# Ledger of designs, part 17: designed miniproteins, single chains, continued (4)

Each design is a single chain, and the fold is of that chain. pLDDT is the mean over its residues in the fold that is shown.

## One batch from the design tools (miniprotein)

Design m12557
Fold by ESMFold2-Fast:
Structure m12557 (fold): chain A 99 residues (1-99)
Amino acid sequence: ARAEEVARAAAEEAARRGADLATLVQLAIATGARFDDDRTAMLTMALTLLLASRLRGDEELERLAEEFIRALENDDWEALERAGQEILALAAPEAERRL
């Protein structure tokens, strides 16, 4: 699918640049924002994080991205919000260290 192709390109670019987790999350959000459909945008963001986590060997990010995708597929909005907040919290220590 186009979303998967765009997500893969973004994940590979983040890996090539050695992007930190905070930068990766921002890139994933920006990559998703290229799609006008909210569901496709969220799926593209989550796929970017999933593919990037596998390239990085980041098992925690991989788990959270998979949980986000599963919640989205099941229309479980509470689980979706929880997974999204945990992804942001995982990136927060790096963002806070730069303040």
Scores: mean pLDDT 81

Design m12558
Fold by ESMFold2-Fast:
Formats: structure tokens, C-alpha cells, sequence
Structure m12558 (fold): chain A 92 residues (1-92)
């Protein structure tokens, strides 16, 4: 998604992601990529991506963290919410 590539570039440049919905989307993206990297046995990449996901997760509101735990459970169960669907739900 073009929006996610923009957010990744801003995050990697050390820019704060001020919008709550954009922070949630970026945290979810890194979490899903970390999960897939672990499934492939790419432990180093998984740890790098998980660290980024965790850093952004720490900036989420309690309500957003509760929602994140729900979508996380879906990923772990093998039924991940597509990133495009999540972006659409947030109007991104």
C-alpha cells in the first residue's frame, strides 16, 4: 500500500507518526511482517521487525492496544486481517 510505504519511510527517518490510525496501521504491518519472517526461519529479520512493531505499539492508546490484541490473535490463528482492509476501515 502506498500509504504504508510512506509511513515506513517517515518512521525510518526518525519522524514521529502523530496520527493514531496511521500508528496502528504501521504497527500492524511490522507485526505481520515479523510473524511471516519467523515462519520462514528468518529470525534476525523477525526480531528487527518485531522491535519496530513493539516500539510503535508502546505509543498506542489503551483502546488501540485492545484492538491490536484482537487482530494479533487473528494473525496467530492463520486468519490475518488484510492490511488493505484495515487501512480502509480507518479511511487511509
Amino acid sequence: LPKVEELKARYDAGEPIEDEKERFLLAYHYYVEAFEARKRGDTEKAEELQKKADEIYAQLTPEQRAEFERVRADVEAGNPVPLAELAKRYGL
Scores: mean pLDDT 82

Design m12559
Fold by ESMFold2-Fast:
Structure m12559 (fold): chain A 66 residues (1-66)
Amino acid sequence: AAIEAERPAHRAGADATFQKALEAAKQGNVREANILAVASMIQYAAAGMPDEEIRKRLAEVDAAIA
């Protein structure tokens, strides 16, 4: 089904964007990290990821910035 086929693509894209967000956060690039984190959360939501898992990923970016 279309939803099933699209979910892996959204997940892979979200994971790639999330990794870039973590890298930006570790480099102290707070603006870039926040932009990429928001983009990855939108992609994770499109992939059907539960809010709790999305919040955990956002917390990882926040922890890397802090």
Scores: mean pLDDT 76

Design m12560
Fold by ESMFold2-Fast:
Structure m12560 (fold): chain A 79 residues (1-79)
Amino acid sequence: SHMERLRAREEAVRRFHEKAIEIGKKASSDEEVQIKNVKELLPPALEAARLGDPEALETYRKMIEYLKSKGLEAEEPPP
């Protein structure tokens, strides 16, 4: 269980970083594209944060704050 949790965390963090790099490559000054990019990064950031990655948790929180600033739906922060 402990080893399985560590491997799940490594895989989630890897997927989060891959998505972050992908989003970075298609970065735009267009707000609509920025919102779309944030929404695409939310699921892998949440998965990694839920498994205890502090960098993913900070990224997730900042993205939720960004969406709230735009009056958009925000998912619950991980515990």
Scores: mean pLDDT 80

Design m12561
Fold by ESMFold2-Fast:
Structure m12561 (fold): chain A 90 residues (1-90)
Amino acid sequence: SEELKKLTEELKKKSREELEKVAEELKKRAVPAIEEYFRRNGLEFTEELREQARRTVEGLVDQALSIEDKEERSEKLAKLKVDIEELENS
């Protein structure tokens, strides 16, 4: 998507410290977005699912942030941000 390409280019311009801040923000936003999605769709969001969601999100974000290739790292972080924003708006 054009949005994903634009966001990838913006993230490529960020320093390591700025990317770590983006990663931290994604971790903070993702679990609440998942919980809200469950609530809106009448699905039970158990404590077990919350714990699983936290571990999965932290793993995905940390994995993306650990990628040495600047292009791939930026693309993975951009995709995670887009997915979270789509979930928040769904």
Scores: mean pLDDT 87

Design m12562
Fold by ESMFold2-Fast:
Structure m12562 (fold): chain A 65 residues (1-65)
Amino acid sequence: EIKEKIEKYVKEKGLTEEDFRQLLAYAKDYNKDVDELIEEYDKIIKGSNGIKPGFGVKREPEEYL
């Protein structure tokens, strides 16, 4: 189901297969709810004037306790 949600988002936003794989990997790696991940990604894209920032750095778990 996670894969289906990410695929739908990618298609709706006109993103590439590379973006799909990156989002799927991020969701698995950082253990985020897919809906939250999609919302966060969309917000970042809009906030960066269309520049896609990398999800290369994990958030600090202590800050979300």
Scores: mean pLDDT 61

Design m12563
Fold by ESMFold2-Fast:
Structure m12563 (fold): chain A 71 residues (1-71)
Amino acid sequence: SAAERRAQSLAHYASLSAEKQAILQEIADKLREIGDALDTVIQAERELKKKPTPEAQKRLKEGRKKLNAEE
């Protein structure tokens, strides 16, 4: 029937929409991870400029390692 065909079309559309949302979420999650790693490097560089300490230098190295791991 026409109602059965419409129900199948709506289910297929919902499935495609869900797949698209999942892909967009994966992209968003990856971009967030890259952003967080970059923010860590920027903050560490700011701290190193304000007060060049061994702790600030270690923080910068750790931030750069995380950023490199994203690539």
Scores: mean pLDDT 75

Design m12564
Fold by ESMFold2-Fast:
Structure m12564 (fold): chain A 78 residues (1-78)
Amino acid sequence: DNKDYISKKLEEIAKKYNIKSADEIWELLREAVNKLLAKKGEPEFPEDTGYSDLLTFLENSSKEEIDELIEIIEELLE
């Protein structure tokens, strides 16, 4: 299940980088998704895209796309 996989990966990032704010994780995720879309030449999500919409996108994404998003998030935290 992609939802469980995403949640686990986000928890691992939060633990690894000592991130204590859920809002910070979701901001990083939004930025990473928009960077991935830009790399693919696809339009970014609307400015009003919420937490639930981002999760739905990720639940429908491949494991490869999720792993690429995690890599982008880690690059943003360096």
Scores: mean pLDDT 76

Design m12565
Fold by ESMFold2-Fast:
Structure m12565 (fold): chain A 71 residues (1-71)
Amino acid sequence: MASPMEVTKLMFRAIGLIVDGSLAIKQGDRATAQRTLAEMRELLAELERKQAPQHLIDRVQKAIDEIEKSL
């Protein structure tokens, strides 16, 4: 189970990737969007391995789904 500090660090990392991915999609930068998507999938796997809170896992999964639909 991740510590509160580890969860906070993972949350900030997730927010950064979500912002970068959303911006890339809005600008039509498909290459950056695909790289961000790959990094978000790696983060999702890390969150699941570390038993991070379900609400954080769900937020990252939703962001992945939204970016995939936009590609």
Scores: mean pLDDT 81

Design m12566
Fold by ESMFold2-Fast:
Structure m12566 (fold): chain A 74 residues (1-74)
Amino acid sequence: PSGVLPEPRTLMTPDGPVEVNSTREGQDIANERVARKLGLPVLGDPNAPVPLPISQEEADKVRALMDEVIAANS
């Protein structure tokens, strides 16, 4: 399911639009940008400081951006 995109995909994040060349890169960038903007740990990132568990509202924001990448690359 994950792979290299034929053309860069633009992701909309709170930190602005970001170009990605693969579905995995898109997911990683979306997670990182949204988490950083919201002051949250990246979902599934073992290196994140994890000062506090992500709230449901914040998770929903991250999920919405990730879903755009998944849908566009399915």
Scores: mean pLDDT 56

Design m12567
Fold by ESMFold2-Fast:
Structure m12567 (fold): chain A 64 residues (1-64)
Amino acid sequence: METLPSIGAREYFRSLGAKKIVFGEAVLKDGVWEIEVGTDKGLYRVRVSAEDGTVLGVERVEAA
């Protein structure tokens, strides 16, 4: 991946042992990317800094 937000989100979920990672809708709000990420462990919303790709927060929105 070439974008910092996608790299940060992918590395985070791989570190948790996720085997399937699918990126959905991504929205930029006030310098923070809100990305929907579907995994084999559930559906999540990840907040990632647009400046450095730092994962700021992860919210589970649906069970696997």
Scores: mean pLDDT 71

Design m12568
Fold by ESMFold2-Fast:
Structure m12568 (fold): chain A 88 residues (1-88)
Amino acid sequence: LEEKIKRMEETAKELKDDKKYKPEERMAIAVLRGAGYSEEEIKELLKEGKLIEEAEKELKKLALEVAKELGLDLEEVEKAFEEMVAAR
């Protein structure tokens, strides 16, 4: 978990000023790299228009891993995540 978060932070810093990508795409790339996706896999997802969708799945998975480690109610965390995604 800690390694995944560190990879996300490093990628987010690297992409902070990269104007090739929209802000939402930069966040998605950071999430996917943190989850262990290769640059080639991310490029294919972007090409297919699946980048955001795949990143949302990995972000939800990470949120549940964090909740489990903290002893939080997984159902409550999942609901909060769904409401947060739906609000955007």
Scores: mean pLDDT 72

Design m12569
Fold by ESMFold2-Fast:
Structure m12569 (fold): chain A 94 residues (1-94)
Amino acid sequence: ALTFSSTTQVTTAPPGSTIEGTLTLGANSSLGNYNTIKGDLTVGDNVTIGDHVEIEFKGPATVVDAVELAPHVKKPSPVAAAKEAAKTNTIPSS
């Protein structure tokens, strides 16, 4: 996990994680392992992003508190999996 004492732009992903775009973490915030983050994301103070989280934003996004991340950090939906399968003929569960 990555943890910062002040607002810092993440330039190196933690193990197993992929970051596309700009990720900025606030003070005492942390990013777990095996996450995929796409787009520009600014994370506020004392925010924890857990393990195996997939987040994609179509533009700049700001998360201001730790409580809000839990309901917004969702597993890939069946609709998203079905869209990917239709696009590539790939089995969604493999």
Scores: mean pLDDT 58

Design m12570
Fold by ESMFold2-Fast:
Structure m12570 (fold): chain A 70 residues (1-70)
Amino acid sequence: RAEAAAEGLRLAAAGKGREGAALLRQAHPDMPDSAIDAVLTAAASGDPARAAEIARRAGDEQLAEGALRA
């Protein structure tokens, strides 16, 4: 869900990257860990547009929407 993705990315941006990654893996199990890590890193560095682009290229529109809300 976009809401779950947004929450996971907000946790990562707030310095709770482990909790954020766990939520994203649970909500988006088809995404490879490398893609989830790249999305979290971009979001935590203040680049939500890059995080959304990485998620879309991985085929997850809900995660991309969550990244834009993070």
Scores: mean pLDDT 72

Design m12571
Fold by ESMFold2-Fast:
Structure m12571 (fold): chain A 58 residues (1-58)
Amino acid sequence: GERVRATAAVPATSPDELALRPGEEVEVLEEVDDEWWLVRTAAGREGRVPKSALERLE
């Protein structure tokens, strides 16, 4: 999948959301809707992240 990077700290405010640190790189698994992507960390954690908090690496 596409690799993206968190541009800021991302809090998890719901059980299906994933918390990310600034600069953390994740893989996009699925575009859930216009605002949220399902991503997977290098550690194998999965969850929804706001796409506005992510930057494409390519």
Scores: mean pLDDT 80

Design m12572
Fold by ESMFold2-Fast:
Structure m12572 (fold): chain A 66 residues (1-66)
Amino acid sequence: MEAEAARTYGPVAALAAREARRIALELGASKEVADRIAWEVAQRASKERLTGEDIRRFVEERVREA
């Protein structure tokens, strides 16, 4: 996941994806859901600068909907 995100969206996006995946798993999401959320965060981070708070809020919303 992380290496794939770095290859596709760059290292900053990969770092954001790694953080999002960790938060999703911490919130009880399955590995599949966490990987999906992390990929979505990588896409967003490639277009805009996300703070840690932005990442956490996005992950919390996605886990709640999943």
Scores: mean pLDDT 76

Design m12573
Fold by ESMFold2-Fast:
Structure m12573 (fold): chain A 87 residues (1-87)
Amino acid sequence: SMLEKKLKELEELVKKAVEALKKGDMETYNKVLKEIEKLVESIKDPEHARELLQHLVTKANQSTDPLEALVYLAAATMVQERLKKLE
């Protein structure tokens, strides 16, 4: 489904952002965050936005790595702002 595809792409981008943060590569981190923003801006269905938001918040809460939790929360904030614009 479109939702499953966006979830997979989002998870891959989160992983890249976390890896960049751990390496101190702020240029790559900022580029990946912009890719996350573009993915989030592509969400047109408020139901998909709600499901993505729930997934990201759940992942942040389950993360034992503080940098991973931080990236999931950043992505969740972007999805929450997108959801407000769709509703």
Scores: mean pLDDT 87

Design m12574
Fold by ESMFold2-Fast:
Structure m12574 (fold): chain A 67 residues (1-67)
Amino acid sequence: GPLEKLKELQELAKKFAAKLEKELRAQGLLDVEVTAVVVDEENLLVTIKIGDKIEQRIVSVAEAKAF
């Protein structure tokens, strides 16, 4: 149902953020924090914080699943 789909998207967002953060840290970005939230059924809002700098981008659910 709709609640089950939302939970799946929330878990996808969490896993995507954790994986991206790990990859960025492996590249030498030690002060990086990545978070992601569900915007809709097709899009995640990803926030990348590096020290005092904050970048936000939209990542499609399809891209997040392929990552």
Scores: mean pLDDT 87

Design m12575
Fold by ESMFold2-Fast:
Structure m12575 (fold): chain A 55 residues (1-55)
Amino acid sequence: GKKLEIEREFETKEEAEKEAKRAKEILEHNGATDIEVEIEERDGKYVVKITFTSP
């Protein structure tokens, strides 16, 4: 597997948290490992940063 990192920007914390949870579930279902999810506030928006190892 290869280490990968993706970022998505959302207008609200609720949207960011919902997408973070969904993305983690999808990655787990597809065999990704070492999944780490962070939510950062940037300029009044929320960035979901996901780091994982591909299968």
Scores: mean pLDDT 83

Design m12576
Fold by ESMFold2-Fast:
Structure m12576 (fold): chain A 69 residues (1-69)
Amino acid sequence: SRSEIDAFLQEMNDKVKRIVDAVRPLVATASLDELREEVRRLGKQLGADILSIMTAISRVEKEAREVRA
């Protein structure tokens, strides 16, 4: 449902805020290699969450089509 998509988007906003809060202090203290590794790891996790949202959207579209078929 659209309320499920909205809930996923809210969860993503919360996760992004946590990522920003975790990475910000590292910018001043971590080596460039350590910072690159951490950002790469976080980007991989975020990519999985985006894929889950896209899958939920596809399900909602399919359900809407099946109701009208």
Scores: mean pLDDT 71

Design m12577
Fold by ESMFold2-Fast:
Structure m12577 (fold): chain A 78 residues (1-78)
Amino acid sequence: ATIEDLKPGMRVDFYRNGKLRATGVILSVNREERTAEVGQLSDGVYPGDEVYFKGEKVGTVERVYMQNGEMVATVKLY
């Protein structure tokens, strides 16, 4: 998958040390910055976690922050 394939509403998986740690839903994609904001996190994610879409690695978590009482991850995309 490329950045052009990623859209709001799509599910992504977060991996750390080869293990599935959390799932989330893409909220927005910034193609200029090559980033995505991912919310609805099922569990804690951390900077450096690997992000997969349908079994393909699409990026890594760059930062995690709170927005409107919910955790959101910024993912740096390839």
Scores: mean pLDDT 87

Design m12578
Fold by ESMFold2-Fast:
Structure m12578 (fold): chain A 61 residues (1-61)
Amino acid sequence: SDLDLARDLMRHDLGLSEEQIDEILANLDDPEKAIAVIKAADPSLTEAQAQNVIDFLKSHL
């Protein structure tokens, strides 16, 4: 349920594709790669905001 909620938030709030969501989830322990995917999908996000998304996912998964 937490994973499904996290996927829905990434899809609806960040506008990420399923492929981008899968890539972020695969790289949660590699924050540099995960941040790059998030920022490529939503260039309006700061690096700090992208890091907050990763920190949220890691704390809830």
Scores: mean pLDDT 79

Design m12579
Fold by ESMFold2-Fast:
Structure m12579 (fold): chain A 59 residues (1-59)
Amino acid sequence: SIDDELEELGKKYGISVSSLRGALQALLDLGEEFGLALVERELGKELASEILRIYKSLL
């Protein structure tokens, strides 16, 4: 499930599931172009790529 993927990312990167859900929501609200740029700024490119993968699985 999406929640399981976010929990594993939170464990791997030491970031709260709440923060990861916020990043995923930014992608959902702003779309890939603008949302990804904001997530990369806040969480870094590596974690942003993982969140983008989850986002694409929801489309």
Scores: mean pLDDT 85

Design m12580
Fold by ESMFold2-Fast:
Structure m12580 (fold): chain A 89 residues (1-89)
Amino acid sequence: MFDKISDEQLQELQKFLSELIRKRREELREAVRRGDREEIEKIREDILKEIQKKADELGLSDEAKKEVLKVAERVLDLTIERLEREIRE
């Protein structure tokens, strides 16, 4: 629930997350292809740290930041799962 986040802040965070994933997608794909779990986790942490910084800059409450990070984690996990599936097929 994003009741403490403005529509503008939410749109900015969603766009920022999408752009970060897009920029790191090939690095993530190669890490998944190699089975490099340390690199996969590093990329996940880097993206989550950037989202956390953006949320802090936007002045989000701790509860709002937690919800944003939870959504970002789910999006990243889904992205990794799709890449793993693509490699197996």
Scores: mean pLDDT 80

Design m12581
Fold by ESMFold2-Fast:
Structure m12581 (fold): chain A 61 residues (1-61)
Amino acid sequence: TPEEVEAKARHYIESLIKMDPQILEDPAKNREKLITAVRQLSGLDISNSRLAELVEEVLSA
């Protein structure tokens, strides 16, 4: 389901941040790198716009 896809995308974003916490020091610079990395690693059927929103939500939390 779309909710399961978003949950998986969020998990990948959180995992990448956990591996490199320095991403949180400059979120604006690293936002696009996170989007690209999640897309390459996950292969999930999720739009770039929605993936960008999820990255912003995780970085803002």
Scores: mean pLDDT 75

Design m12582
Fold by ESMFold2-Fast:
Structure m12582 (fold): chain A 61 residues (1-61)
Amino acid sequence: MEEERERIERVAEYIARKVAAGQEVTAADIAREFGISREEAARLARAAAESGLVNRAVNAL
């Protein structure tokens, strides 16, 4: 079951959109957007960066 990967991909897409707009993204912004804890937001953001998903999402824009 790939639910974790789907969550990471959604977070990566959100970060990519903000970065493309010239904006900084914090764990608090991600937590607010997805309705999760700041700790969970930071974990998902790190996983997205480590997996190259943020760069992939930026290239898809």
Scores: mean pLDDT 75

Design m12583
Fold by ESMFold2-Fast:
Structure m12583 (fold): chain A 60 residues (1-60)
Amino acid sequence: MKIEVGDIVNIVALDLKTGEKLELKGAEVIGIEGNLITVYNKEKGIREFTYYFIAYAEKA
């Protein structure tokens, strides 16, 4: 699935800062720079991950 800025996504990825699974529902894609994806989620705030560490993603 191609992720674009403005998409609302349900995503599971590896958090690069903690190394733990990051699970987000209804996260807004606010930035994409190369392989770096920045999302905003009301509960978790701003989170970053790379395409390499996405376990799954779907448009909400």
Scores: mean pLDDT 76

Design m12584
Fold by ESMFold2-Fast:
Structure m12584 (fold): chain A 134 residues (1-134)
Amino acid sequence: MHKLIEDMIKYFKLGPESAAAFAAFQKKGYERELSEEEFIEEFVALLKTIMETDGVETAARFIENLGYVFIGRGGTVADYERLKALAARIAAVAPADIDSPETDALLREAAQIVYEAFKRRGVGSLAQLVMLAK
């Protein structure tokens, strides 16, 4: 696996299933540009995997830490504050409600913020976004 992706998995404290899903998501972004809907669906699937396998608190930390990493890298302080607020809501999701329409809407909102940051930098993966930091 690419060393930067390994370092990011460690930074986000992802377990083995979530780490595999994250690495697969990053690889897709490297191999081709994903459409907006493909990106959102793949990112929501990643978040659901984290929530189901590592817990909602791990998914919440992942989203908040993403917002922080994005500051100055296509993301804004306003994007960070939005992702931080969404992270608090994700942490409050009951395990029985992970597949609810309300949770799906919440995860799609987080995915949209991440997608817009990637588009502002012209990159298809978080690893590429981090590499553009000066």
Scores: mean pLDDT 77

Design m12585
Fold by ESMFold2-Fast:
Structure m12585 (fold): chain A 95 residues (1-95)
Amino acid sequence: MSAEELLAELRAAVAELRRLVDEAMALMRQPVLDVARARALIDRMRALIARIDALLAQLRAQATPAQRPALLEAEIELGIARLVLGVLELLLSKL
């Protein structure tokens, strides 16, 4: 797989992760936590985080200097997603 193909896949995965983070944040703002939806979001976020980690590992070996800003953006989004995931998991553990 080319670095360009890996970058396209990374961008798509990061965009999907942003959507799940927004959905998780909206869910956590509700007066009563939808436990079933929260568990489904946790599973989907974990799968995407693992996929993005794998893509980043492959891209770090192949990336040009011009591509590094996209990798940094993906790492920032992963950090945000892990924080949101941790908060959501903590809320479920209190139930």
Scores: mean pLDDT 85

Design m12586
Fold by ESMFold2-Fast:
Structure m12586 (fold): chain A 83 residues (1-83)
Amino acid sequence: GAEEGLKAAEKGDSLKGARGAIEAANEAIKTGDLELAKKALEAGRKALEVSQNDKKGLLAAIGAVLAAIGAEFEIGLKTGQPA
């Protein structure tokens, strides 16, 4: 999940980090879990930081950050909680 993605990104694996973040963002939308959406954003941001010289990892990390932001926004609208 998001924790595995974050740990992968911390080890310099931007693509695996981004993949974990995207999966966590999708699950957050399905479950309405704002906390999981926030963890997905953390993993996506870390993947973006370590992706500087990896075009594939960079594109995946950008997608992951956008997915996580979208998840927080969608859950916020659905539950009335601030994103």
Scores: mean pLDDT 78

Design m12587
Fold by ESMFold2-Fast:
Structure m12587 (fold): chain A 83 residues (1-83)
Amino acid sequence: SLEEALKELEELLAQGYSLEEAAEIVGKKYGIDPKELIARYAAARLRALGYDRAADALLEAVRAGKSLEEAERVALEALLAEL
């Protein structure tokens, strides 16, 4: 499941893997795009901080086929609009 994939991602990060390396390993195991896993992880962190609109903007940008760099920029613009 996506929840199990994200938990395993966090476990690899705790072991010293980079976010990109952990996403590639977990993505291959669960059949999930590493870019989607990175976006989901970042969105979960934003939601934990109360930034739901930024989290939604990040996920929507990635699903629309934008790069992670562009998705991060869209999320930042959404975050700044709420501050």
Scores: mean pLDDT 85

Design m12588
Fold by ESMFold2-Fast:
Structure m12588 (fold): chain A 80 residues (1-80)
Amino acid sequence: AEPALSPLEARAQALVTDFVQTVVDQQLSDEQIDALARQLAAQLRALGDPELVAGADWLLTQSREEVRATVDGLAAAVAA
């Protein structure tokens, strides 16, 4: 079995998975994806983990096109 995630890591993974799944399943516009990505970044930052805060900050530096490409890449990785 994969090593057990900490509760914080498991929550972060669930937030990212829900975000990607919502974008893919609901065919969101670029504006909706950007808004949802900012909400995700705020949720990850609120968890207080330095690595998650860094990840949230990185996400907020992305353009709308880069966020879409990241979501597409994550969706492909989850499907594989």
Scores: mean pLDDT 74

Design m12589
Fold by ESMFold2-Fast:
Structure m12589 (fold): chain A 88 residues (1-88)
Amino acid sequence: MSAEEAKAKGDSLISDIEQATKEAVKEILKLPAEEAKKLADKGSGILTAETDKMVKELKDAGLDAEAEKVKKAGDDAIKAFKEAAEKA
């Protein structure tokens, strides 16, 4: 994959993570605590796998700054999922 393609995929993933996080947090907050925790844990696992893969692809392309942006977006989303589950 070219560096330009990798950057475009990274930027798209960050946008998708931000939008999906906003929607997922709303759904988590509507659930009973046990179900909220299950959904947050499942979402966090999927998100970790996707962000780790993209971070590796971006670093392999020499896009370290873009890789850090993807990592931060993923970390922020996981934190939001956990905080939403704790409040449910």
Scores: mean pLDDT 82

Design m12590
Fold by ESMFold2-Fast:
Structure m12590 (fold): chain A 94 residues (1-94)
Amino acid sequence: SKMEELKKLLEELEKLLEKFKNETPTDEDVRRALELLRRVASLIEDEKVKENVLAYIDEIEAKLASSDPATKAAAKREVYTALQLAVEYLKKEL
């Protein structure tokens, strides 16, 4: 079950990462990315690492809610970086 969840999560993250790389991400793509990133965080057994990852995701979400276009654009780039890190993390755990 846990291994199957990790494999499916990795496949979804890799698909979304490819979309972010080749296309302009929509608001729906960004929302989906944050959902999947929180799911990765939920599977982290180390409580301190989990807290740090969740804090990072929360910071990105706060920036995405900004009325400043530059801050919002920077936050979208941070989503892409977070997706890359999540893919690397899951590949290492599998």
Scores: mean pLDDT 84

Design m12591
Fold by ESMFold2-Fast:
Structure m12591 (fold): chain A 107 residues (1-107)
Amino acid sequence: MEEEAIAAARETPGGLAFAVEGDWDKVKDGDKIVLAATDENGNVVGRARIEVENGKIKKFEIEGDDPVLRAGAEALVEALKNGESIGDALGRFLEAMQAVRAAEAAA
């Protein structure tokens, strides 16, 4: 699936780096992950910040009041807590966002 709806960045010593597909499976302790949700036009509608420590979520923050991003970020956190890979957790994030958008479109 070509997923242009999410831009991902990883905070490294010295700055932010965009994660390439597959780099997420190699997230290490102390890594800070920023997920930016975009609309169909590429406009950023919200951000989620995730800090990883010992293979677990240490900190989770949502910037912006977008309920779609919130639902996605909660699904990602739960997937990681259940021992899913970062790649699988990102899949859960996208599925949750699409489900909320579909529900809003149907309302």
Scores: mean pLDDT 58

Design m12592
Fold by ESMFold2-Fast:
Structure m12592 (fold): chain A 64 residues (1-64)
Amino acid sequence: MEKVIEATGFGGTAEQARALAREGAERKAKELGLEIVDEEVEVTSEATPGGTLYTAKVTMRARE
């Protein structure tokens, strides 16, 4: 069976946001006993008074 796993990460850099989102999605896949087949990453940035906030959304397709 194939399942879609999503996770979101935030950080002061695009790299940090992506790393956190990917880690969350991978942890969910392991918890469910699934293997990752495909990965898609979307990164957005937002200007804030304290600097730039990056948000990464990772969507993984996984199967047993």
Scores: mean pLDDT 81

